# Designed miniproteins, single chains, part 69

Each design is a single chain, and the fold is of that chain. pLDDT is the mean over its residues in the fold that is shown.

## One batch from the design tools (miniprotein)

Design m2388
Fold by ESMFold2-Fast:
Structure m2388 (fold): chain A 80 residues (1-80)
Amino acid sequence: PLSPEQAREQALLSIRTAEDNLRKAREYFEQGDYKKANLLVVAAQINLSAAEMYEEYMTPEERERLRRLREEVRRLAEEL
């Protein structure tokens, strides 16, 4: 099992990866490449789910970052 510190580090890595996936998804969406945009949205959703597994180890600010990111990914997914 991961230590609380390791769990938090994994959660933050997953959040950063999801943020990167969302940014790239928006770029492809703006270019009209909906297939690539959708693949990156799915990748972001997977990373968000991974981060949520360790939500209890996050600070309030980190949990708010995760919540906002989930909402942004959901909104883009609805456009696809």
Scores: mean pLDDT 89

Design m2389
Fold by ESMFold2-Fast:
Structure m2389 (fold): chain A 88 residues (1-88)
Amino acid sequence: SDAVLQALKDEVTRLMQGLLDALEASARAGRRPDLEAAARALLNQLRDYMGEKASDIESLSEEQQAELEAVERAHAERAKAALEEVAA
């Protein structure tokens, strides 16, 4: 259903935004974040969430699954860019 797809997209967006907010907070505090720990925590949260929602994801059409994957890729690329900028 569109509601299931929207809920999945919203949660992926929320998890990715949490990483960006944490990086910004560390920068404001004059601290270099533990990038490996932050990345691992994000990947674990995404893995756990997607596992819990496996049945919901399986109920999505191929078109809806492709849309969810596009959202995941866009946020992953943004998170990677932010991590690389902080690491520089």
Scores: mean pLDDT 71

Design m2390
Fold by ESMFold2-Fast:
Structure m2390 (fold): chain A 57 residues (1-57)
Amino acid sequence: SAMERREALLERIIEEHVKEEQKDVFKGAQLALDNRDLSPKTPEEWTELARKAEALG
């Protein structure tokens, strides 16, 4: 499905744009969002989300 393609894109964005430290935190945030919003975001939005996820723990 299209969502499977988007998930692969997210993985690539995490690898390229998010540091190793934030990669784990971002994964957690992605799982949380999957319950409410599965829509893809721009790279800038993913970066901001990663920062917020880091604050969440």
Scores: mean pLDDT 59

Design m2391
Fold by ESMFold2-Fast:
Structure m2391 (fold): chain A 81 residues (1-81)
Amino acid sequence: SLLTPEEVRARRDELLAETPAEYRPLVGTLFEELERWIRERRSPSEAALAGARALADAVLPHLSPASQATLREMLAQLEGL
């Protein structure tokens, strides 16, 4: 089932706590867009989805395996919209 905006925010806060400081702005931006799309109940455009994937790909190698799993779960929620 699709996450609520509140659940996305909770996942963001968990992930940000474990994200290196230099990558936190990118992770923050990604989750702000995801929360907005879920809150507004609209599907992202293909361009917006590609942008979100590119941001995720840039930060994934710098995250722990648990944080990588959380970020991949959030992207799956976005692609399910």
Scores: mean pLDDT 77

Design m2392
Fold by ESMFold2-Fast:
Structure m2392 (fold): chain A 80 residues (1-80)
Amino acid sequence: MIDQLQKEIDELKKQMAELMKRVIESGVVSPEELAEMQKISREINKKLEQLAKIKGWTPEQYTGEALRIIGDAIQEALEA
């Protein structure tokens, strides 16, 4: 369902922001941290693809939503 997918995406975004915050605070990214970020990104993309199919999004709308999530995660990491 749309509400469940959106909630799952928001939870993954918060996990990404938390990991990014640790990287920003340390000034260093490890290969393990980078791998975890890539893993979370792949899960967000899978859920976004499911939402796109349900909502009938165009590739442009999908791209806009993906960029919004990335921007939100970066902003949250910088503010936290």
Scores: mean pLDDT 79

Design m2393
Fold by ESMFold2-Fast:
Structure m2393 (fold): chain A 86 residues (1-86)
Amino acid sequence: MAAAAEAAARGARDGLLAAIREAAADPEAVRAELELARDAAAALRAEGERLRAAGDDETGAVLDAQAEALREAAERAAAEALAAAA
């Protein structure tokens, strides 16, 4: 179960990072995609907490780690895109 959740979170992260990079020509679109990525990271944390409450500490820990990785990668990708657009 934890491995499947990790794979799904990584796939979602790759898609969100691609969306930020594709938006790079439009700073407003980059900011919108960054906000979606931040919302997705918050949703992963909320799901991790829900799973911990249900007794699945292993999958919860995996989702917490994936949420932080997504947040850091998305903020870096957006910063690079916005710097290039300026």
Scores: mean pLDDT 82

Design m2394
Fold by ESMFold2-Fast:
Structure m2394 (fold): chain A 64 residues (1-64)
Amino acid sequence: AEEELQRLAREAGEIAERYEAGELSKEEYAKKMREIADRLRELAPEFPTAGLAADLLLQEIAKL
């Protein structure tokens, strides 16, 4: 669970870097971030901070 939370955080960071570098379209970025947010929400009952992180990611892609 903790290792999975760290992996999701790293994956989200890599996706964000690729988007900023122009390697991902807005559509690809939003799709990949929604997938990360869904997985973070599944961890929220055990890790409340994961739920907050999911909400922040969804707010970020909603601004696109």
Scores: mean pLDDT 79

Design m2395
Fold by ESMFold2-Fast:
Structure m2395 (fold): chain A 83 residues (1-83)
Amino acid sequence: GMEEARRLLEEAKELMKEGRYREAAEVAIRALLEAMKVVEDKDLILRGIGRLLRAIGLMLEGRYREAAEVAIEGAEELLRAAE
C-alpha cells in the first residue's frame, strides 16, 4: 500500500546517494508501481503510466540515473496526491 510505496521510495533515494543508479532505478520503478495501486484518480494513473514507460525506456538504454530520477519523481507525485 502507501507505506510500502514510501519505503521503496526512501530506499531508492538512499541508493541514489550511494551512486548505485541501476539498483536505484529498479527500486524506484517498484515504488512507482506501488504508488499507482493507491491512487484512484484516472488522470494521475495515466501520468504514472507515462512516467513508468519513460523510466523503462531509459533503463533499456542504460541511462539508470535518469530512469531512477523519473520513477522517483513519479512516485513522489502520486504519493502526494494520495494524501
Scores: mean pLDDT 88

Design m2396
Fold by ESMFold2-Fast:
Structure m2396 (fold): chain A 97 residues (1-97)
Amino acid sequence: SDAFIQEILDDVRERLEKAGASQDLIDRFIDAVGEFIRRALELGVSEDNIRELVKALTDIFINLPTKEQQLELIDRVKKAGTPVAAAVIILLFRREL
């Protein structure tokens, strides 16, 4: 539902703002995550699983040491159409932290 997507995106935005991320990076990450959530819902992924995946992606994004790595994460999330693809992204980026 649109209300579910907006709830998650509002939480992500607040977390990124508190972490001191630039407006450009926040907007780009929110757009990528929003597309990912819509695709995951179309595939029948549960709202609880979507919350866990988005939380993990947001935690990784905040902890990435360089803007270049943050931009790479955004690009990978934007291209991810499945929960398996998102899980692989989470595993790969956690190894870089």
Scores: mean pLDDT 83

Design m2397
Fold by ESMFold2-Fast:
Structure m2397 (fold): chain A 96 residues (1-96)
Amino acid sequence: MEEEIKKAREELEKIRKELGEKNDEITKKIFERVEEIMKKLGKYSELSEEEKLELQREAIRKLEEEGEISPEIARYILWLMDGKSEEEMIEELLKE
């Protein structure tokens, strides 16, 4: 248990560092993909705040599927969007 928690914390720190170093690049990719999805749907101005956040989640999932961002980075950003604490993120890592 303690060794698994330590390993999960080290993995989370590695993800945070990578996101910090690539934040501008990753953010740009996410918003470019959101804009592409919105162009295909033709309705962004009519969307609620909740629907806009769901489009951001969809963009992140698509970027992960296409290998544009790592699965670890995609999962971490989605956890941040869901308002998960560091403790909750560690718990999710321990489930896997």
Scores: mean pLDDT 77

Design m2398
Fold by ESMFold2-Fast:
Structure m2398 (fold): chain A 106 residues (1-106)
Amino acid sequence: GPIRKYIEKAIDIFAQAAQEDRAAILKKEPLDLDFLKQIAEKANLDFDFIVNEVKKREDDPVIQSRIIAGVIYSFAKFVGLSGLKAGAREFLLSSPEVLEVSLKSI
């Protein structure tokens, strides 16, 4: 449906952005997947679907967690795909504290 198509396209955008800045993102800390699951449930998102789709595109757990967070945040905040393309790099490179505050605002 429309939600799954958005999620698939959002994952593609974040995965592409992650590939462009891979070395810089790998220096960051991973986000807690249990925390991300709670936020996804609050946003009425299929967390397991998002995780499984991200794992098909990325094998590193730091980058996986940051892509998952970006997809959840962009969906919950009604970010269009063009805005997502513009903001994906900055989101992936943000500190864990900034990302946690952003996600808790959902």
Scores: mean pLDDT 87

Design m2399
Fold by ESMFold2-Fast:
Structure m2399 (fold): chain A 80 residues (1-80)
Amino acid sequence: SMEEEKELLKLAEEEIEKTLKLLKDPSLSVEEKKTIMETALTVMDDAIEKLKEVHPELAEKLEKMRKEFREKAEKIIKEA
């Protein structure tokens, strides 16, 4: 349903924000931050793959969120 799609996108946004906040932790090494980023990307890729055939529009929105997350995460890691 449309309501379920909105809820899923909201949960994805919340998880992305939590992960980006974690990547700003100065106690974590660059390698640990890269592992966290790669793990999050893998989780997002799994979700996108499952949605591509059932909800292609939702999958496309998640792909855009994934791209933005990667760009933000890489910037945070580079600035550390």
Scores: mean pLDDT 84

Design m2400
Fold by ESMFold2-Fast:
Structure m2400 (fold): chain A 60 residues (1-60)
Amino acid sequence: SDYSARYVNHSILKSGHDGKAKEAEKKGDKVTKDKHNKNADIHKNLMDDYKNKVDNLRNS
């Protein structure tokens, strides 16, 4: 389903933001770390939403 593709795309975007947050943490840049963590959380929430939609279709 289209929802599975959207889940994968948000997973990739989340991983990118997680990586950038870790690099910012190594540099002591808390502001940049927090911004990337917030963006990663947005993508995580979208992943959870699309996963629930996929699971509901499979159990219907």
Scores: mean pLDDT 84

Design m2401
Fold by ESMFold2-Fast:
Structure m2401 (fold): chain A 70 residues (1-70)
Amino acid sequence: SAEAEELLEKIYKLLQEAIEKARAGDFDGAVKKMIEMNETLKELAKLQGISLSEAVKIFAEYLAKKNEEK
């Protein structure tokens, strides 16, 4: 669904922001982004009626596809 795709894109952006903050030495900011990412993963799990572990698997597959399209 469009909502699931929006949540996946949001999770991806939060992951990238967390990496950028960590690289800049802003570890507190990186942790905050990782917490927001986990909360968005829980939203995805609830939206799809699946477990958090299944939502993480879906995101891992999404991330792999993003990397293969480069």
Scores: mean pLDDT 85

Design m2402
Fold by ESMFold2-Fast:
Structure m2402 (fold): chain A 89 residues (1-89)
Amino acid sequence: DPKLEEALAAAEKALEAAREGRVDEALEHLQKAVEAAKGTPVQLELEELLGLAEIGVAVGKIAKDPEFAARTVIRAAEEAIAVLKKALA
């Protein structure tokens, strides 16, 4: 399942970047995970998680709350990894 494996690798990179506070880089990796998952059964779930992460970052920037932004992206990346691992099992 090369598409799901590629998406999982991208989602794991997103989680690593988010945990290091590199929120914009984490969103880029989540976007790559969504692109890799296109045409798979988990495409919609990953698109929804990316949307949630993007909203969380935007809200965090407006509210001057970088911890909220980071927590939202971490949560989205963790859920994306869980969805992808379930699809690969």
Scores: mean pLDDT 88

Design m2403
Fold by ESMFold2-Fast:
Structure m2403 (fold): chain A 90 residues (1-90)
Amino acid sequence: MVPRLRDPELEEARRWLERKLREGMSLEEIIEEAAREGNIPLLLVVFSEAVNRRDPETVRKVAEAFRRLGREELARIAESTARGIEEELR
């Protein structure tokens, strides 16, 4: 991946997520931490992780966190993604 196509904050958030998951922290706990801190890059990498796990419940929690932080477009994308995963799991 070309470095300029990646936000350095997203790379830092991804490393933080990997470390916390290794330490036994849940994605839900990470979402609450990110929402409290206003950490949008962390919420974006948690969103990607939840999608990769095909976990619509966690994706919906990310959408709620985006909405709490005023990121309404990101919240809508996350909600639509959760619905898509729910449809696939039928």
Scores: mean pLDDT 79

Design m2404
Fold by ESMFold2-Fast:
Structure m2404 (fold): chain A 71 residues (1-71)
Amino acid sequence: LEETLERLAEEFDMDEGTLEVLRADPLAEKVAELFEKVLTIDTSTLEGDMEKGVYETAVAAFVTAARSAVR
């Protein structure tokens, strides 16, 4: 979980404050699961490529929400 969240922070260029907000969020585990799916989906198939796009959009939305919650 923690390693996945830190990797997510690196990929989306999240600052420490945004990462702390995400870690404290009860959805942190679900966000990590979605990001792992982005990394492991077989994009050699049309279905996999489409699914990756959906998961990438969902992860980006969570990151944006976390950035908005930084105080």
Scores: mean pLDDT 73

Design m2405
Fold by ESMFold2-Fast:
Structure m2405 (fold): chain A 89 residues (1-89)
Amino acid sequence: SALEEAAEALLEAARALGEAGSDPSASAERVAGAALAALGYGLELALLNPEADPAEVLEQAARSVLAGLAGDVEGAVEAARKAAELGLG
């Protein structure tokens, strides 16, 4: 389903962002690309389920992006999982 695809894509983007954020040799383009992907999939997930609270989904997606930018791979993936759980219902 579109919800499951968005959730999976968000988790993959969150991991990639955390890995890029923790890599001092990562290009600004790699970091920016992963951050934009995570934001886009988080927004898609927030909007696809009318039974979900989009504000709660977006809050966890934002926490995922902030953790990933800080190089916290585990924190980025954990927040992305919370966003996915909220978005999937």
Scores: mean pLDDT 85

Design m2406
Fold by ESMFold2-Fast:
Structure m2406 (fold): chain A 79 residues (1-79)
Amino acid sequence: GAAEEARKAAEYARQGKIDETAVELENSAKIAEEQGLPDAAEIARLGAKAVRDSTDPQKAANIAELVAKAVEAIEQARA
């Protein structure tokens, strides 16, 4: 689901893989739309853009972790 892809993004971010982090957040957004979670999709898209715009790997990792937690919370609340 969207939360699982967002969590994969956070894992890539911990490894310093900025491009892979952004791709997985973009994938999370697409899955969230398919799941009927537009708020989660928007958060994941904004997170992907922020990660791509980041020049600091630690900042990118912090963004990815916050997005993963937000998407997980939204998906859990709708279950």
Scores: mean pLDDT 86

Design m2407
Fold by ESMFold2-Fast:
Structure m2407 (fold): chain A 116 residues (1-116)
Amino acid sequence: SILEEIDETIKELEKRLKESKDPFLQAVLQTAITFLEKIKEAIENGDKEKALRILKQGVDFLEAVLEKYGIDSPELRKLLEEMRKAIDEGNVEEAVRNFIRAVRLLIDELEKKAKA
């Protein structure tokens, strides 16, 4: 279930947030958790249009973090492109899966940069 995948991801990100000492990484994690909570609520309410709108804001957020932090990841860019395509096609489930994958990869890249 996509709702179960969202809940498991929120728990994973909350754990990473508690373990993080980097204020920037903490802010990115908090924002990603908030997007996932809002997406979950929209799906539970049957509001597909609202879910897609929040997902679009989510992709814009991830792109802004990439630019601001100077992350050059072809894999992450591909996930964001697949996310935009899923949003355009009205495929909420695929857009959410690509958002989760993009968030995980972004957090890993930010953690690597925080240790440098």
Scores: mean pLDDT 88

Design m2408
Fold by ESMFold2-Fast:
Structure m2408 (fold): chain A 112 residues (1-112)
Amino acid sequence: SMKDELLKASKGLKKVSELLKEAAKYEEKGDTEKAKKLIEEAEKLLEDTMNSLSTDARRLTSSIYSAAGILVSAENIEQGIDLSKASKSEKLKVKSEIYEKSSELLEEKAKE
């Protein structure tokens, strides 16, 4: 069902968020190679998650991801955060936040 696919997408994007948050911590510590490996693992998990979805569920997931990106961007502007000056670690944290928000919105949509 569409609900089951959206819940699957939510779970996948939550794991992607967790991997990117861990990558940000390693980047902050100067462990660039460990950070890179975690980013590659996150990218593979994202690809596998999206490829496991029907065309309609993938389209809806992508739309929700776009909405989450807008919401996170608005929050960063309100807090005075300039992403053009952000470190690699800070950019990874923002990307993690977008996937976390996407996961939350997908779970809410699945319950409608």
Scores: mean pLDDT 89

Design m2409
Fold by ESMFold2-Fast:
Structure m2409 (fold): chain A 98 residues (1-98)
Amino acid sequence: MLEELKEKAPEDPIYGLILTLYKQGETKFAEKLYEAYKKGWSKEEVEELIKEVDKEVKNEGIRGLIYLAIALIKKVYTPDPVIQEILEALEKIEEKKK
């Protein structure tokens, strides 16, 4: 994790934020965000992570960095509305070719 974060941080702002959290001592949440960025996450995983951050992270600045990282990762994994419409159109074509 740490070596990959250091290598990719100069070219990827999400890895840069995760590395910053790691350096600030937030290793638990840095690791969870790193795994989420690599693998994607469910809505339930996002909601649980936010609850844990609200409960455990007392420093407002660190909490803000975690929320920013969550928002950026969510943006990466949010379906593109145009791509989503194309996928739905393709599914309807497949269903009609029963």
Scores: mean pLDDT 73

Design m2410
Fold by ESMFold2-Fast:
Structure m2410 (fold): chain A 65 residues (1-65)
Amino acid sequence: SMRAEIAREAAREAGIEASEELAERVGKLTHQGRGDLAGALLATRAGASAEQASKAVRAVIERGA
């Protein structure tokens, strides 16, 4: 999905290796206004730092995922 592609690219740019499944979930959560949960998911499932997770989530929101 386009939403998953946007989330996957945003994660990659933030230095996070996210699976397709994780990227799709992150994209869905940010679209639902749940950027807090999207960031937590990146931290717990992909080992992202708070800074990396924040950067990725912000980029996803800015790109309309």
Scores: mean pLDDT 83

Design m2411
Fold by ESMFold2-Fast:
Structure m2411 (fold): chain A 100 residues (1-100)
Amino acid sequence: TAAIEALKALLAEAATAAAEGSPELAPQVRGAAMDASSRLDEAAKQSPEEAKRLAEEAARTFARRAGEVADRAAGQPSHAPTAETLRALAARALEVARSL
């Protein structure tokens, strides 16, 4: 669905933001994004009601993992912009999933 593709785009944006802003955090953000993207691919194979539930779960799991990375980074001035971007993208992903 268009919403699942929008979610996958937000996940890719988060991985790119980490790679550009905080390369040392990029592997963890990329891992979280890849895991969420795989769950979204499985959600797309289900009924619309089940797809929504699974997509919301994937977005929540990603938001939690991205938030954990951001929290560890927040104390360092060099990583603060990346932490803020990751939190914003996680919030947008949850919003898109809820609108599914």
Scores: mean pLDDT 82

Design m2412
Fold by ESMFold2-Fast:
Structure m2412 (fold): chain A 115 residues (1-115)
Amino acid sequence: MKQYLRITARINLDTGEIEIEVESENVDPETVEEAERAVREVLEARLDELRAAAAGSEGELNAAMGRLLRELREALEKIAKEKYPGKKVTVDATAGVEEEDGKRVLVVTLNITIE
């Protein structure tokens, strides 16, 4: 049976508030909670770097986002491989900055497929 997770994280670059939404199909609740926790921990660890980069150049922000996406992919691949051994794991990770009500919000989307 194919497993699927979609995780959307929204980071307010001005306040440091992090909101995480998870959609899942055929994934155990414990695995969903572990994935959400891992995403939150990586975001919290990178928050100061992301906020500093957002005040700097576009190149600095792109580099910081690239590091974030790499760490998120690695963390989610590890969880998926441990929980569903012998299955193929694919993690697609994207990030972009949006302006919402005069606030800069970093939106991270993670799509995990296990088959």
Scores: mean pLDDT 86

Design m2413
Fold by ESMFold2-Fast:
Structure m2413 (fold): chain A 66 residues (1-66)
Amino acid sequence: MGKELVERARELVEEAKRALESRSFLIARMYALQAYSLATKAIKLGLKEEGEKLKKEAQEIYEKAE
């Protein structure tokens, strides 16, 4: 269900934030990209509000890790 995708995307956002704070930029980008993908799938399954918020958070982490 989309709920599982939202939960997994949130876990990946938190992992990406931890990697970013430890200056592991490549790992932060990998987790952010995975979270972005899952958030996009959640939006398609009707979880638009939660999915768009997670997608934005993942994008911000990805941009900071460039």
Scores: mean pLDDT 83

Design m2414
Fold by ESMFold2-Fast:
Structure m2414 (fold): chain A 104 residues (1-104)
Amino acid sequence: DVTREQIREAIEQQLQVAVQLGLISEEEKPELIEVAMELYDRLLAEGYSLDEIHTTTLELLRRMARLARDDPAQQRFVRLLIETYLELGLLSEEEAEELLALLE
């Protein structure tokens, strides 16, 4: 039930969080959105379903959360990504709770 517009909005929100944390500049944001959307389109063209992309995204978020546990700045970044994905309907409440628990 994820749309292309929801994916684009999620990418934009993630990159805006990265700008707010000083990890990237506002000037870099449009180029990174384009690259991420091209990757998304390529995955669909290669025959990956939205469910497979979602499963892969969850596994990447789990790995990011585990790696971030020892760095407060990375913990904050990953927490904001999880909250953004939940707000946009890209994560279920259960999936978000699992990911947030990995940061503790």
Scores: mean pLDDT 75

Design m2415
Fold by ESMFold2-Fast:
Structure m2415 (fold): chain A 59 residues (1-59)
Amino acid sequence: MVPEEELVEIAERILRAAGLSMPVELAAGLVQQEMRDRGYEVSFERAREAVLRARERLG
């Protein structure tokens, strides 16, 4: 199982690169894609929660 902290770190990197105004749903999809590329399946719900937490940390 992927640690929540790893998902948040990936989300922070995506938001830093693309901008904090990126839609949560789009950022969550990118987190899922990166985890899939690494051989892990992550639910959209978990990816979305990671993006929201990343926004809280960055904003």
Scores: mean pLDDT 81

Design m2416
Fold by ESMFold2-Fast:
Structure m2416 (fold): chain A 95 residues (1-95)
Amino acid sequence: MSLFDKLKKQVNDVLNDESLSIEEQTWRIIGLVLDFYKQNENDPKALKELIELVREATIKLEQVGESRGVSDSDIANARMLLDALIRDLEKKLAA
């Protein structure tokens, strides 16, 4: 889906933006994901693809944080926020 590919590009652009803190990268990703969810909330296939994208983004964000020498606690906080988002999306998919 072209809209999903656009979201993937936007998330990657955030992850590659070295001017942003890990906290700023995390919140921008959350905002992009929630905007996509709002437009596709009645599409279970789009929601499954969105959950997988957030999982991939979480791994990439941890790698970016580690490569930048970000503290383990800041990386853990970012992971906690994205894991909470995944759980909320999974609950919406299960309903």
Scores: mean pLDDT 85

Design m2417
Fold by ESMFold2-Fast:
Parts: C-alpha cells; structure tokens; sequence
Structure m2417 (fold): chain A 104 residues (1-104)
C-alpha cells in the first residue's frame, strides 16, 4: 500500500482544484466505477499538477467512501460497509474526489 501524507487540517474542495488553489504534488484519491469518467478526471487533475491515485470500486462503495470523507454533504449515506484500509485513508484526511463529478 502506498503511504499517503495527509493532514487533517487540509480541507481542499473540488472548487479549489478548479481554481488552481491546491499545491502541485498534492496527493488525491480519485474514486469511481466508470473507466471513462476516471480517465477524464485523472487527466484533468494531473494537468493541475496533482498526484492522482485511482480507486476503482463499485458505485455504492464509492459513494459510501465519498460520504464518509465529507464529499456528499446533502446525500443519504449508502448502506455499505467500508473496508478498514479505506477507513484509514479517510481518517488520515486524504482528499477524495468523485470521478462522476467530471461527467458532462
């Protein structure tokens, strides 16, 4: 497993990424199921200088991870158990990005 350096004090939003406010080399976990959405999102995030780690998981698990990471603040939590390895990444404060946010 790759060790990702993260700080709980760092709260970057997807808007901060679009505005170029996130420092180059910042690690992000890109979560999704759809390969084309992941490719589009990865290409964009890497163009912003971010270090992208892809987590390709089924959509219900992806949504549960994003909910626990605070990326889905107005959506009901999916009734899906998150594996302990992904909970550790959430607890470390690593930035999670929804690949579906890049669908036109």
Amino acid sequence: SAMLAASADRQYTLLDVFEGKVPKGTPVILVGENEESIKIAKNFLESQGLKVYVLKVPRPLARAILWEAGELPREPRPDVEIPAEYRELIERGVMFIDADSFIP
Scores: mean pLDDT 74

Design m2418
Fold by ESMFold2-Fast:
Structure m2418 (fold): chain A 65 residues (1-65)
Amino acid sequence: MTGKEASQLAVEAARRGDAETMIKAAEIAAKNGDVPGVLNAAITAFRAGNLDAYKGAVEALKKAE
């Protein structure tokens, strides 16, 4: 899975409220350098009111350093 494919999956999972899939996809996207895609997933989760998913996306960004 490419970073772009992973970030798109993370955004779609965030829209659905699927925190587990979003966090896994966000970690893959971040590891592959797609920081903008992970940020979009975090913002989508926050707007959907899914704070656990939002926190997971933030942690994925920190680990991708």
Scores: mean pLDDT 77

Design m2419
Fold by ESMFold2-Fast:
Structure m2419 (fold): chain A 81 residues (1-81)
Amino acid sequence: SMEEFIKELREKVEKHAETLSEEDRKEVLEVFDKVERLLREGRLSEAIALAVEAALRANPKVASILLALGTEVQEYRNSLE
């Protein structure tokens, strides 16, 4: 379900963010909250675009996590036939 996907995704993101500075962790989680909102609205393509766009403006550590986030959403979208 979408709720189970969001929960698993949040756990993955929070785990990867544990190794970041407080500022970088905050940036990742703020982007995730926006992605979660779009996912709850069924707006998967917009969620992917938001994660990618945020990654383009981020430092390399944050960008890596946000690109992985976008890929996870894309794979989930592709699993929905």
Scores: mean pLDDT 88

Design m2420
Fold by ESMFold2-Fast:
Structure m2420 (fold): chain A 65 residues (1-65)
Amino acid sequence: VEELAERARRLIEELRKMGDTKRAALLEQIVDAALASPDRDVSAEALQKAIELGEEAIRRLEEER
């Protein structure tokens, strides 16, 4: 769970650097909610989804340049 949270935070920082502050803020909310969950499996799944969304957003921004 810790490693997934760190990966998600890196993607959030990258989105902020690319100027997508709205998606970065949304992903931060997802990560915070995931870490607040008492269920580790639920937390891990939510963090994985946040990572996937972050990676997709970065790819899309790079392609639209």
Scores: mean pLDDT 77

Design m2421
Fold by ESMFold2-Fast:
Structure m2421 (fold): chain A 98 residues (1-98)
Amino acid sequence: SEDEEVRELMLEAIEMRRRGESDAAILAKLTKRVGEARARRLLHQVRVSREVAEKLIEIGDEIDRELVEEMVRRGTPLEKVRRILRPEHVAYYEELVA
């Protein structure tokens, strides 16, 4: 499916960033595969996901709850939440959207 393809590309982009590749280099590689508009959208999603994960590590448990509530308010998709948050925080997200 298109969603599976997009998810695979997002994971590839996350791995490229983990290896220390620049946003410009990642954008160039993604653009060759899916075109510039889609590549920019995917890179934006990867950036948001990484920023959330980094904040959780840096800020600790006290702000994790507020971050979950903010993700609920923004309507962040459950599959994205499950990739970023610990199981306990995912459970809190699911409770808030029920």
Scores: mean pLDDT 68

